# Designed miniproteins, single chains, continued (5): the designs that were tried, part 13

Each design is a single chain, and the fold is of that chain. pLDDT is the mean over its residues in the fold that is shown.

## One batch from the design tools (miniprotein)

Design m16446
Fold by ESMFold2-Fast:
Structure m16446 (fold): chain A 60 residues (1-60)
Amino acid sequence: AFAQIGPNQYASTDSLTANYTLYFDGDSYGFADRAAVQDFARQNGARLEQIGDNQYRAIR
């Protein structure tokens, strides 16, 4: 599950720490780990691109 933490920002509720950022469909999503980022992209039928050390973009 995700909680909105800003106008276009969401964070996973399984952790209070957003170590990874994923940009998808105009919004940013925070995740505790890389596996959660990969699962989110797969569930949305998007391919995952790394754009920084802890930053990703999902494109469909």
Scores: mean pLDDT 74

Design m16447
Fold by ESMFold2-Fast:
Structure m16447 (fold): chain A 71 residues (1-71)
Amino acid sequence: MAEELLKKAEELLKKAREYREQGNNSKAMELVGQAMNLAFKAVKIDPSEDVRKRAQEIFDEAREILLEIGK
């Protein structure tokens, strides 16, 4: 279900931030990519406003993490 995919994506972003804080940028980038892919799949399964809004929040957080890695 879309809800489960969004929750998994949020967990992956949390884990990505932990790896980034540990200096493991390659693992953080991998998990960010997985989280974005799950959020995209959630929108494809359920294109409702609520799912799209949560997916957008996931994409925004993912983008922030990637920008932090690129500094």
Scores: mean pLDDT 85

Design m16448
Fold by ESMFold2-Fast:
Structure m16448 (fold): chain A 70 residues (1-70)
Amino acid sequence: SGEEIRRLIVERARELGLDELAEEAEKLNPTEALQLFLERSDPETAAELSLEVAELLTKEIKARRAKELE
C-alpha cells in the first residue's frame, strides 16, 4: 500500500539522520513524501531508496495476487 511506502521513506530518512525530512514526510501523502525525499536527498541515496520501494511494491503485488486466489 501507499502507506507502507510512506513509512519506508520516513524510516530511511531517519536512518540517514534527516529527521526534519522524516517529520515533513509523515505529514504528506505517499507520492508527496517520495517526491520530497528524491528532491532533498543525494542522487546515490535516492537510487537506493528507489530499489527499496521496488522491492516493497513486488511484495505487495505478490500478496494481492495470493489473496485473489483464496
Scores: mean pLDDT 78

Design m16449
Fold by ESMFold2-Fast:
Structure m16449 (fold): chain A 69 residues (1-69)
Amino acid sequence: DFERIDYINELLARAAREVFARHELTPEQREELSLDIVKLANEMIKEGLPREKAEERAQEFVERWLERL
């Protein structure tokens, strides 16, 4: 379903921008963030998460990433 892929990708793009905006990342951290986003996108698409649950998971991803920095 392209609609689900679209909103999941949009949510994760926003999550990535939020992490980047709040912290200057090293090249290694940027690569890790990109890989983690691709992995999470694939998981969320496979699980068929509805928008509200996808938003919650994207926010958890941001919080976890910021805790690691």
Scores: mean pLDDT 80

Design m16450
Fold by ESMFold2-Fast:
Structure m16450 (fold): chain A 89 residues (1-89)
Amino acid sequence: MNENLAALLAKAAADLSAAVAASNLAALNLIASAILAAAATIAAATSAAAIAAIKAVNAALSAAAALFPNNSTLSSANNTLSAIIAAKS
């Protein structure tokens, strides 16, 4: 589970980074919404690989939120992952 979650989160980070580079708000909203829907599963992750992947996703979401500062979904996803990371530090 944690290994599969780490792989899915790593893919999400790559997809978010590509969507930021493309300024693709629709793709960013879709990925951020999926992350918010999975927040409880992400918060339960304990493996170092999963935590590293969560940090990568959060960095990409931070860049997305900076690009689209009025988008509440991107800001909510970034804030949610930041809180999860802080709890695991």
Scores: mean pLDDT 82

Design m16451
Fold by ESMFold2-Fast:
Structure m16451 (fold): chain A 70 residues (1-70)
Amino acid sequence: SKVEEWTKKLLSLPEEKLEELAKEKEKAEEELKKLEAEGKLKLSERDREIYKALVEALEKALEEAKKKKE
């Protein structure tokens, strides 16, 4: 699955980069929601699926990186 592929790629990155991407993700999500609310952006169902898969992969990679510190 795309989630598994992206999780493996993300896990190859340093933990610092994963944390940076997580912060950038939050900012991007707020901007996307704002643009949708203003009617300036219409995301297709496919675009939403791709974005959701990437977000899930990033969350899984962060969880695995944190578990290694336990």
Scores: mean pLDDT 72

Design m16453
Fold by ESMFold2-Fast:
Structure m16453 (fold): chain A 62 residues (1-62)
Amino acid sequence: SEEDKKFIEKLEKKIKEIEEKIKELREKLKEDPNDKELQLELQLLEGMRALLEGMINYLKKL
């Protein structure tokens, strides 16, 4: 439905925002690869991206 398409688009926009943050954190980690706080933040964002991608895949199969 159009409502489902719009919801998927919103989730895709959120994923893009998360990917930009991941890219920024990865650049910071190149400067200090042993920063445990940055490593944790990166892992949390990668987890959020995976969950949102899973939701999109589920919705596309309906």
Scores: mean pLDDT 86

Design m16454
Fold by ESMFold2-Fast:
Structure m16454 (fold): chain A 118 residues (1-118)
Amino acid sequence: ELTPLQRAARDIADAILKEVEKALEEGLSPEEIMRRVAQAAIDKLNEYLSDPSLKLTPEQVQALLDFASALINAVREAVREAYERGLSKEEMLKRIRDAIAATLRDFAARYGLPAVPL
């Protein structure tokens, strides 16, 4: 039902959220959280970019690269603000989830896609 572009965006968002939840449970520093987030995004992005059967256009490839970058930056900002404000792990996770969801919605709207579930 989802297009390859929609599946890629959702799967990248899901991979990042999973790594954030795991890193917060492990009590990792902001730097380690962002290292894991960036790696999860890159790994998932490369799975889609390395699959020639998906026949992604250059524009779709660029859209996914821009999306991954925007998502990493949104998470980085949410983590930074949460640590600066001394928020609990639960509050931090909520803000990161909200940032991921907002970035995914903006991506869907920009490319004329229906809402992508997380």
Scores: mean pLDDT 83

Design m16455
Fold by ESMFold2-Fast:
Structure m16455 (fold): chain A 81 residues (1-81)
Amino acid sequence: MKVSVVVRKVAKELLDLSEEKGTDKLKIDFRELAEKLGVSESAVSKALKELEKKGVIKVDRKTKEVTILDKEKLKEIAEGK
């Protein structure tokens, strides 16, 4: 399913950014992420909502800040588990 693939790709990118920046609090440009993944900003927004619903991230939509709450579960999602 298209959304499930996007959810996995978004999860992987959040993990990679967390490792690169050494922090679990990430400021995400939704447009740049969408362009990198070849999807719409709406698809990225929906993927982030699915991850938030699963309790693995918290999203502040006003500041575009994403906080990773459960890194282990986020890794499982990125691996398609």
Scores: mean pLDDT 80

Design m16456
Fold by ESMFold2-Fast:
Structure m16456 (fold): chain A 66 residues (1-66)
Amino acid sequence: MIDEKEVLEALGRIYAALGNLYKSKGDYKEAAELYKKAAELFKEAGNEEAAEEAEKKAEEAEKKAA
């Protein structure tokens, strides 16, 4: 039960880390998609702070991908 939210948080961290990796490579479009997935996972886990950070990173990546 609680482990379910912990798994969602772990997945969110993985997607955020992948987003950081693609961002460092200049793949902003992929980075934005990965950060969006991370934000959704953090919201499902109830971690609003991490979700907001991931959403902000997704928005920044989308602006650079244009």
Scores: mean pLDDT 82

Design m16457
Fold by ESMFold2-Fast:
Structure m16457 (fold): chain A 70 residues (1-70)
Amino acid sequence: AMLTPEQLEAETKVTLLIMQGALAEKNGDYDGAIKYYEEAAKLARESGDPELLRVAEIAENKAQELKNKK
């Protein structure tokens, strides 16, 4: 699969945001985790990359689960 430079940049940013969300969640910072997961999902959907769309769905589900526990 061939990614554009813009899609590669989006993939890197999405990965970093997911990692930050996971760290925030592990530390009990649910507000921070929700924000990171929502931003990751938004960027992943805007990328137009089908593989990142799957990441967006996972991030959206994670953010929703955390919102429901608050």
Scores: mean pLDDT 80

Design m16458
Fold by ESMFold2-Fast:
Formats: structure tokens, C-alpha cells, sequence
Structure m16458 (fold): chain A 65 residues (1-65)
């Protein structure tokens, strides 16, 4: 992972811990595992995470990105 990718993952984690439901956390963990396995790009992972998150969490993440 690049330093920039690590920082983005940390921002995602912070938003998820504050705003996401337990089921949303599971979905996001699965998406991040696919990214770390090289199955999807970081851009695809971010798009999928934003779709999985509730509106408040998605808005918070967009502000940090």
C-alpha cells in the first residue's frame, strides 16, 4: 500500500467507527478485503463504500476525501 492509500483507509475507518451501523461495518470490511486482495481498485472500493454507507456517514467521508 502507498502512504496515500493508507491515509484514505484510515479516513474510511474513522468515519465507519463514528457513523456506520454494524451491518454497514461488515459490508465495508468485505469491500476493503477485496481491495487489499487486489480484486478491485481503490477508486472502485471508495465508490462501493459510499454506496454502502448511510447518507450522514457518506457525507462525512466525502468531506475528508
Amino acid sequence: LTEEEVEIINKVTLVVLKYASPEEKKQIEAILKKFLAGEISLEEAIEKILEALNEKAAAALKKLL
Scores: mean pLDDT 82

Design m16459
Fold by ESMFold2-Fast:
Structure m16459 (fold): chain A 84 residues (1-84)
Amino acid sequence: LQEEIDAGVAEIAAAVALTLIKRHGKAPSPEFLEKLVELAKKYPEVLDSAIEVLRAAIDHADTMSPEELELARKGLEELEKLKK
């Protein structure tokens, strides 16, 4: 029950984040990206949405610090391995 609610909230958050990234051309916070990666590792149903958000964030790497970009790239790599 709680896990289903958490997964649903994560999917909505990912969809909203993706829309905002595309409209504003700016990566979300590193805290948000870390939480999204954690949720995608726990809930396979969030995996595709999380990968999309991370890819969109990396497409706007110019809005990120080097540390934030490394975090996003590492998160994407880990989630893509889980999808395979």
Scores: mean pLDDT 77

Design m16460
Fold by ESMFold2-Fast:
Structure m16460 (fold): chain A 111 residues (1-111)
Amino acid sequence: MKEAEAKKLFEKGLEALYEGKYEEAIKYFEKAIELSGGKDARAWRNLGEALLKLGKYEEAVEYYEKAIELDPNDAVAWGNLSEAYEKLGEKEKAEEYQKKALELAKERGIR
């Protein structure tokens, strides 16, 4: 039951994110993470994306790092981390993480 509730909250978070309701999306993703025990890498990644859209780049980095800790092969999370570091002016880190994202995308057979 809790896992099904977490999935519904995650879906509401995505809907809010796509509608540009970033603060509402954050609340849904935080609740989904709480119910999943912090194990949903996709919820952490989307929480970071909502923060990035709000200009909260340092917080976005923290949550993208959580997503990568749970799923180190998520090319999208590495690409988003790169973008967040670009926004912070950390060009060398941004380039390093963009290369990592590209390598992972190739390994997963995106053709």
Scores: mean pLDDT 84

Design m16461
Fold by ESMFold2-Fast:
Structure m16461 (fold): chain A 61 residues (1-61)
Amino acid sequence: SFFDMSDEEKLAHLKRSAAQARTATGVAREVAIRELEELLGKETNPEIVAVLQEMLDYLRA
């Protein structure tokens, strides 16, 4: 489903997921990190890859 989204929809989805993870318990943060890692491994658009990497780095900081 993520890979059927427009770039705008992908960014909105990532923004919402990141915001939710920041206010959740450690388990929810781990789930968000895992989901971002899965998306990063499969995404081929370099602009979206850069955003995924930035969000992953942010959540791990």
Scores: mean pLDDT 73

Design m16462
Fold by ESMFold2-Fast:
Structure m16462 (fold): chain A 58 residues (1-58)
Amino acid sequence: MLLKALEDYEAKKPEELSLKKGEIVELLKVVDEYYVLVKSLKTGEEGLVPRRYLEEVE
């Protein structure tokens, strides 16, 4: 499943991934109600991002 960043997100912890608005990521795992583990399609980096910053794309 592909997700798109709705706005810029700056990682606050080493396990988190920074994203730019419009960046496409692959959903790897839903961790909890607030966080998902994603992989950047641009860089191949993996990390946690708050779900509120992402939307599902077709």
Scores: mean pLDDT 83

Design m16463
Fold by ESMFold2-Fast:
Structure m16463 (fold): chain A 61 residues (1-61)
Amino acid sequence: MPAPAFSARSTRTPEGGVRIDPADIPAAVEHTVQALEAAGMEVDPEMVERIRRVLEGLARA
């Protein structure tokens, strides 16, 4: 009988549609930048601004 010490799960959008609140855009940008850096990519300020614009486009509207 295996007893897991900690439950770790990846939070994903189980729904087909993606909706981002405008108030969460700064956090979403930071999360995306951290993910790219963790993958070994160098993120320039221009890329950060591009990511922000893409996420703003995906927010609600």
Scores: mean pLDDT 65

Design m16464
Fold by ESMFold2-Fast:
Structure m16464 (fold): chain A 67 residues (1-67)
Amino acid sequence: REKDYRAVLAYETEKLSYKEIGEKFGVSPATVRRWVEELRRRTGGRSLGELSPEERRRLFGLSDEVL
């Protein structure tokens, strides 16, 4: 939940590769790519920066404490 949100956010903001984000979060590059593609599919191509806090909470199942 929170891990996929944080990984996608880091990918969009830090300009790191899927491999570097995967190493940072302890997941494979394929997992990071899947999370990014899943976000794109669910948002019609929008980035996390284009989503409201409520939309991000809904998409990733985040609690108020994370946002």
Scores: mean pLDDT 73

Design m16465
Fold by ESMFold2-Fast:
Structure m16465 (fold): chain A 80 residues (1-80)
Amino acid sequence: MEELIERARKLGEEANAAAEAGDKEKLEELASEYAKLLVEYLASQGRTDALEKLKEIAEAMKETHPKFSEAAIKAAEEAL
């Protein structure tokens, strides 16, 4: 648990730095990593309901955030 929180914190720091630099591509890549981390967290909590909902949200975001969507759907399917 603590390790996942620490990874999330580090991703947040990288996202902040990328935002300050205006690196939109890096932000999209970091969003994909956040999706995987979120799936690991929800799976560790036994939150199957939340994993299914995350998959639905990711599928709805395919047109606007394709990298995030693909990563989230795949990770959620593997965790379910």
Scores: mean pLDDT 76

Design m16466
Fold by ESMFold2-Fast:
Structure m16466 (fold): chain A 77 residues (1-77)
Amino acid sequence: LEEELKKLKEKIKELEKKIEELEKEIKKLKEELKKAEGEEKEKLEKEIFELELELGLLEIELGVLKRIKEKLEKKLS
């Protein structure tokens, strides 16, 4: 049980890192979008949308893992 909690904490940490990386990429693309026109603007909007979807899915996964962690910690208390 404690080893499972340690592995879960490690997974949460890795997910948080991936979320931070995606947030940085989205921010860069949004800055590029402000200067883009026509076809390039459409490509950037699509790329941003896809990354925001991926970010949303990772945030849901992180929320689920944090809830599991809380339940495991409560059982150990």
Scores: mean pLDDT 83

Design m16467
Fold by ESMFold2-Fast:
Structure m16467 (fold): chain A 97 residues (1-97)
Amino acid sequence: MREEIRRIVAAPEITPKQAQIAFAKGLILAAEDLIKRTTNPKAIKYAQEAIDLAQKHIEAVKNNTAEKEKDRFGTDVSKYLKEAVDALNKAVEEMKK
């Protein structure tokens, strides 16, 4: 799986930057959908933080200023992207309370 993903993102039709931007846009859409589905103010707050962080990730990728951190699988990711995923997870957990 890791090698297959690496080969796909190395292909000329998809750049690593395009893949990261597409993922962040998907995360923004998921967070916006979550905001529409809940009245929990804490869940809305965390989902909004996820949108803001994902937008910062897109800008950092475009400007080549993204700081790298390891995700839970040891893969290098943008610090903003990791924080955006963490914020969205907190929003989901607040919806369960």
Scores: mean pLDDT 69

Design m16468
Fold by ESMFold2-Fast:
Structure m16468 (fold): chain A 103 residues (1-103)
Amino acid sequence: SALEALKKALEELKKLLEEARERGDELTATTLESAIEDVKEALALVEQGKYQEALFKLDIALGVVRISLGVAKIIGDEESARLLEEAIRILDEAIAAVRAELA
């Protein structure tokens, strides 16, 4: 379900945040903290049956992560890029699950 997918995404993003913090990667950590807050808001919206509003929050999170990934690639930070690419995969899976509720 969309609810279970968002809960899983939240847990997986929190693990990536811990990795970023352990590395002292402040930009990636801040980006992941922002994405986690958007996923929490999307989770609350899904619990209310507001799937379109939840998708909007997830699209915002995805956009912020993509911008930070672009920065990581420009500066050659391969590990930050890895964490951010994984965050994109997690968000894409959550978006697909929420979108399925509208089909």
Scores: mean pLDDT 90

Design m16469
Fold by ESMFold2-Fast:
Structure m16469 (fold): chain A 60 residues (1-60)
Amino acid sequence: SELAERVGEALVRVKNRHPDGPVPVDELMEETGLTKEQIIEALREVGVEARIVDGHLELV
């Protein structure tokens, strides 16, 4: 989906800014314009399960 593509591209950009650390959800929200729930749902659409732990995105 278009949302999943947007989240995937934003995830790469945010991870490039934080190569040695976890992905901050607030920065991912800023890059995508999506809510936390929309980001999780978009990732689920492409078979990626994720959750938010201590303000960071964790892939499970």
Scores: mean pLDDT 81

Design m16470
Fold by ESMFold2-Fast:
Structure m16470 (fold): chain A 79 residues (1-79)
Amino acid sequence: MEEEERRLRREIVQALRDGDWPKLGEILKRAVDRGYTPEQIARLLEEALRELNAPFGGPVEVTVESVEDVKRVADELLA
C-alpha cells in the first residue's frame, strides 16, 4: 500500500471517529481529484467503517459506482 493510500485511509478513520462529516467529504473529494477510482474509494470507506465498528444507523450503505456518485456523497457529507 502506498503512503498516499495509507494516509487517506487514516484520515477517513479519524474523520469517522470524530464525527467530522465535512472533513470526510473533503477527503473523498480529494481522493477523486487524485484519480482514485469509485471502487477504491468505496473499499477505503468499507475498511474504515469495519475498523471502527461504527453504528451509523444500522445497515447504512454508501454505494458509489462513478466519480459523480463519490462527489455527490462528499457534497452531502459537507452539507
Scores: mean pLDDT 66

Design m16471
Fold by ESMFold2-Fast:
Structure m16471 (fold): chain A 74 residues (1-74)
Amino acid sequence: SREERKAEIHRRLEELFRRYVAALQAGDEETAAHYRAEIDRLLKEAVDEFGRTEANRILTEALADVQARLKAEA
């Protein structure tokens, strides 16, 4: 379903953002660039599937969830 697909994209964005932040903190520019490209690709897919407004909502929620988790783990 569309809802299952949105949940999948949300989970994948969370995972990719966590990996991206970890790479940045480690100073691993190559790995960070790889995850940034994966994030950009997934966002393009979300825009194509759901439109800009919904894709931006998914992105915003995924980023908020990652920030909250990283803050709790610190």
Scores: mean pLDDT 86

Design m16472
Fold by ESMFold2-Fast:
Structure m16472 (fold): chain A 68 residues (1-68)
Amino acid sequence: MEMHELVQIAAEAAERTGVPLSAAFDAAELLFREGKSEQEAIDYLVREYGLSREEARELVRTIKELAK
């Protein structure tokens, strides 16, 4: 995935979920650039950003929907 596509997905996901753009960008990078699982991305967001598991799951789901 190109950097500009990843930034666009992250920005739209952040807007839809109300999370910081940095959290959405990191989640998108983990999923699409590093090939991490949804669970690994969720665990990262909870640990690094203090998101609840439900907020992290919603963010990951939104990112995956936008990348489709």
Scores: mean pLDDT 84

Design m16473
Fold by ESMFold2-Fast:
Structure m16473 (fold): chain A 63 residues (1-63)
Amino acid sequence: LEEAKKKALEELEKLKEEHPELASILDEAMQAVEQAKTVEEVEKILKGAKELARIYDESKAAA
């Protein structure tokens, strides 16, 4: 669990650096990771954040 949380927080920090417009949402995701009780919860939070970032990137590329 601790290793999964550490890895997820590192990934979310990088995502936040690449997507400052999403900083508030990513901060909430990081808080959720710290509160998570299982590895599965950590993985779901991280996947959601990555998907949100992908959608954001696609929107910017299309415009």
Scores: mean pLDDT 76

Design m16474
Fold by ESMFold2-Fast:
Structure m16474 (fold): chain A 73 residues (1-73)
Amino acid sequence: SMAEEHIELAERHLEKGKEAFEKGDFETARKHYEEAEEHLSEASMAEFAAGQPPSPRAVRLSKEVRDGLKKLA
């Protein structure tokens, strides 16, 4: 589904953001975390439009992205 595709893209961006953070590239980390957040927003909208509850995977990824962004604040 469209939601699943966006969740997969969010996970990839979250992984790239974590890698950049570990390397001290905080600018690249932020960009990837923001991309992940945008994809999770699109997934949430697609799930809502389809009458589906938030997937546990999407909820978990949203928490991880938020935690990553907090470390950059």
Scores: mean pLDDT 89

Design m16475
Fold by ESMFold2-Fast:
Structure m16475 (fold): chain A 97 residues (1-97)
Amino acid sequence: MVEEFRKKAKEAGLSEETIQALENLVRHAEEAARTLSPEQAVFELEVYRTLALMLLSIEANIAEREGKVEQAKKIRELGDELDAWFDRQIAELRAKA
C-alpha cells in the first residue's frame, strides 16, 4: 500500500518532502489503529486524515495555479483514494469496538 501510494504521488508530481510527510501520516495512522483503543485510534485517524487531505488540497491548488491541470487532477484523485482508505480503516475500528 505505502509503495503504491508513493508511486502514484511521484506520478502526480509531488515533491519528495510532501511524499515523505504523507507517508509519515499514513504510518502513524496504521500504528494508532494497531496499538490504541478503538475510540482513541478513530480520533487520531480523523486528525491524520484531515492533515493529509489539507496537504494534498494545497498541492493541487499550487499545481492548478501553475497551469498544471493534469497534475492537479491526479493530486485530487490521490486525495480521494487516501480519503477512502481512511474511511475503511475507521469503519474496521468501529466494528471492533
Scores: mean pLDDT 85

Design m16476
Fold by ESMFold2-Fast:
Structure m16476 (fold): chain A 99 residues (1-99)
Amino acid sequence: HMEEEIRRLREALLAEAGRVAELNGQDPEAVENAEALLTRLRILEAEEAGKEIPYKEEEIREIEERARRAVERVEERRRADPEGYARWAAAAEATLAAG
């Protein structure tokens, strides 16, 4: 289901957004992962809402592949530092809840 893909992308994005904030954008991998995940998420949310997607099929495939690599990198970091990953995700969720 598209809903499950959206949920997974949101979870990965929260952790990467938290890391970007903690390191003040000084980690280019975290910035790239956040951008890739956000771009794919926006397309899926637009599809779910029945909105037109302003990208060609080949562009969408490139965005999907970029997001897939970002998810793989996020999972690698989660395996290497599960405590850090949990801390970053929690910090991002707290920030989102605060407004």
Scores: mean pLDDT 77

Design m16477
Fold by ESMFold2-Fast:
Structure m16477 (fold): chain A 60 residues (1-60)
Amino acid sequence: MTPQERFAVGVVKAFNEAKSPEELREKVYRLALESGYTEDQAREAAENAAKAFELVQKED
């Protein structure tokens, strides 16, 4: 499995386990760094994941 594939699987798991956008942001940031992404890329991925989580939570 490539680092990118491992990151994608980890993000899906984090979405299922996270109880808040803040928790998801932290989990995705760590996963991105562990997968070899830069700090800037990790922050961008974490912020995008947190925004996606908030959008899902706003659906009735």
Scores: mean pLDDT 78

Design m16479
Fold by ESMFold2-Fast:
Parts: C-alpha cells; sequence; structure tokens
Structure m16479 (fold): chain A 94 residues (1-94)
C-alpha cells in the first residue's frame, strides 16, 4: 500500500512538472497538491529509509508549491525534479 501511494504521488509529480513546463501554474499547483496528499499517505505507512526519503520528497514538493505561487517556474521545476528523485529512492526502499 505504501508503494502504491508513492507510485501515485510520482505520477502526479510528473504531471505537475509537465504543467509547470507549459506555464500552467494553476494545473501545476493542483497536481503538486495531489502528489503531496499521496506522499503523506505513503509516509504514514513507511518506516526507516523509505520514511526519510518520503519526508525529503514532501519538503521538496512544499518548496515547489512556494515557487509556483511566486511564479518561479525554474525554481518550481527544480524542486519537483528533486521530489521525483526522492520518491524513486523511497520506492527502492519500500
Amino acid sequence: EAKEQAEKAKEYLEKAREYARQGDLEKAIEYAQKALEYLKKALELAEGEAKRALESAIASVELALEHLRQGDLEGAIAALDAAIYMVDAALKAL
């Protein structure tokens, strides 16, 4: 279940990144928020290394949301890429 939640979060992060690249701030924020919801669900079910990676992913998504709200697309994309890498690390540990 934790793995399924983390996989869903990654799918939404990839969507958020795609919309950010298109300059669609509203959709990028929407999908980043959906990803955050699934990451928090995965975190409740995770332990050890996976939990630490998910906590880092959550922090990166929250940073991406801050950049999106400020209209900083480059900062947002960088933070979303960091979040995706941390979710991949969590998935390997789950």
Scores: mean pLDDT 88

Design m16480
Fold by ESMFold2-Fast:
Structure m16480 (fold): chain A 55 residues (1-55)
Amino acid sequence: SKDLEINIKASEEGKKAGQKARDEALKKGLPLEEQRELMKKAAIEAANKTIEEAE
């Protein structure tokens, strides 16, 4: 169904955004706690954006 496809895409986009944010935070030498928070925030924002774009 369309809803299932949207959920799968949101999950994949969230993983990609989270990994990118964590890698960038690591390169900047940020503490592990900040790396985790930035990863989580980026993943949630990317997933929500994917769902919103699906309307």
Scores: mean pLDDT 82

Design m16481
Fold by ESMFold2-Fast:
Structure m16481 (fold): chain A 81 residues (1-81)
Amino acid sequence: SNEDIVNILEALRTVFEELAKTDHRRAVRFLEQMVRHLEREGVISPEVARRLLELLREMAGQSAEAALAALDEEIKRFREE
């Protein structure tokens, strides 16, 4: 459900915020690995995984603050679906 996806994304956001303080690029790579893992385990659909990986590609080119804001916006979109 989208509520499960929101809970997953909020957990990933917490991890990203901490890791990005030290290494933004590593934080994005970690989230990419987690998204791929969740897709492989069937926790999220391939469609959701593609959407999140596209967001993470955008976040890789942003500042840590802008990336966190983009992730927050995506979480809000999932809450509204």
Scores: mean pLDDT 86

Design m16482
Fold by ESMFold2-Fast:
Structure m16482 (fold): chain A 96 residues (1-96)
Amino acid sequence: SMELEKRIEEFAKRVGLSEEELKLLREEALKQPENPSDEEILEALKKVGSGDPETTLEAIGILIRSGRKEAIDMAVYYYKLPEIRKNVEEYVRKKF
């Protein structure tokens, strides 16, 4: 949907995603529910910092799908943490 794509593009701009990171994030966001519940959003917030890159990307996908500013802001915060981003960047290198 256009709204989801706009939120993904805004997230990518805020954190400076590579094209490969953006591709994986878009794929993960498309797999997530269109309207995540409050419980799903809370679980995603707990998991975004997990250190497992697949879990981080899935969690970010849920937070972006939620459309909630506070949830997306938290996703941006966690993804900018060097330890989180390095794990995702390494995962991207192995997958591409």
Scores: mean pLDDT 85

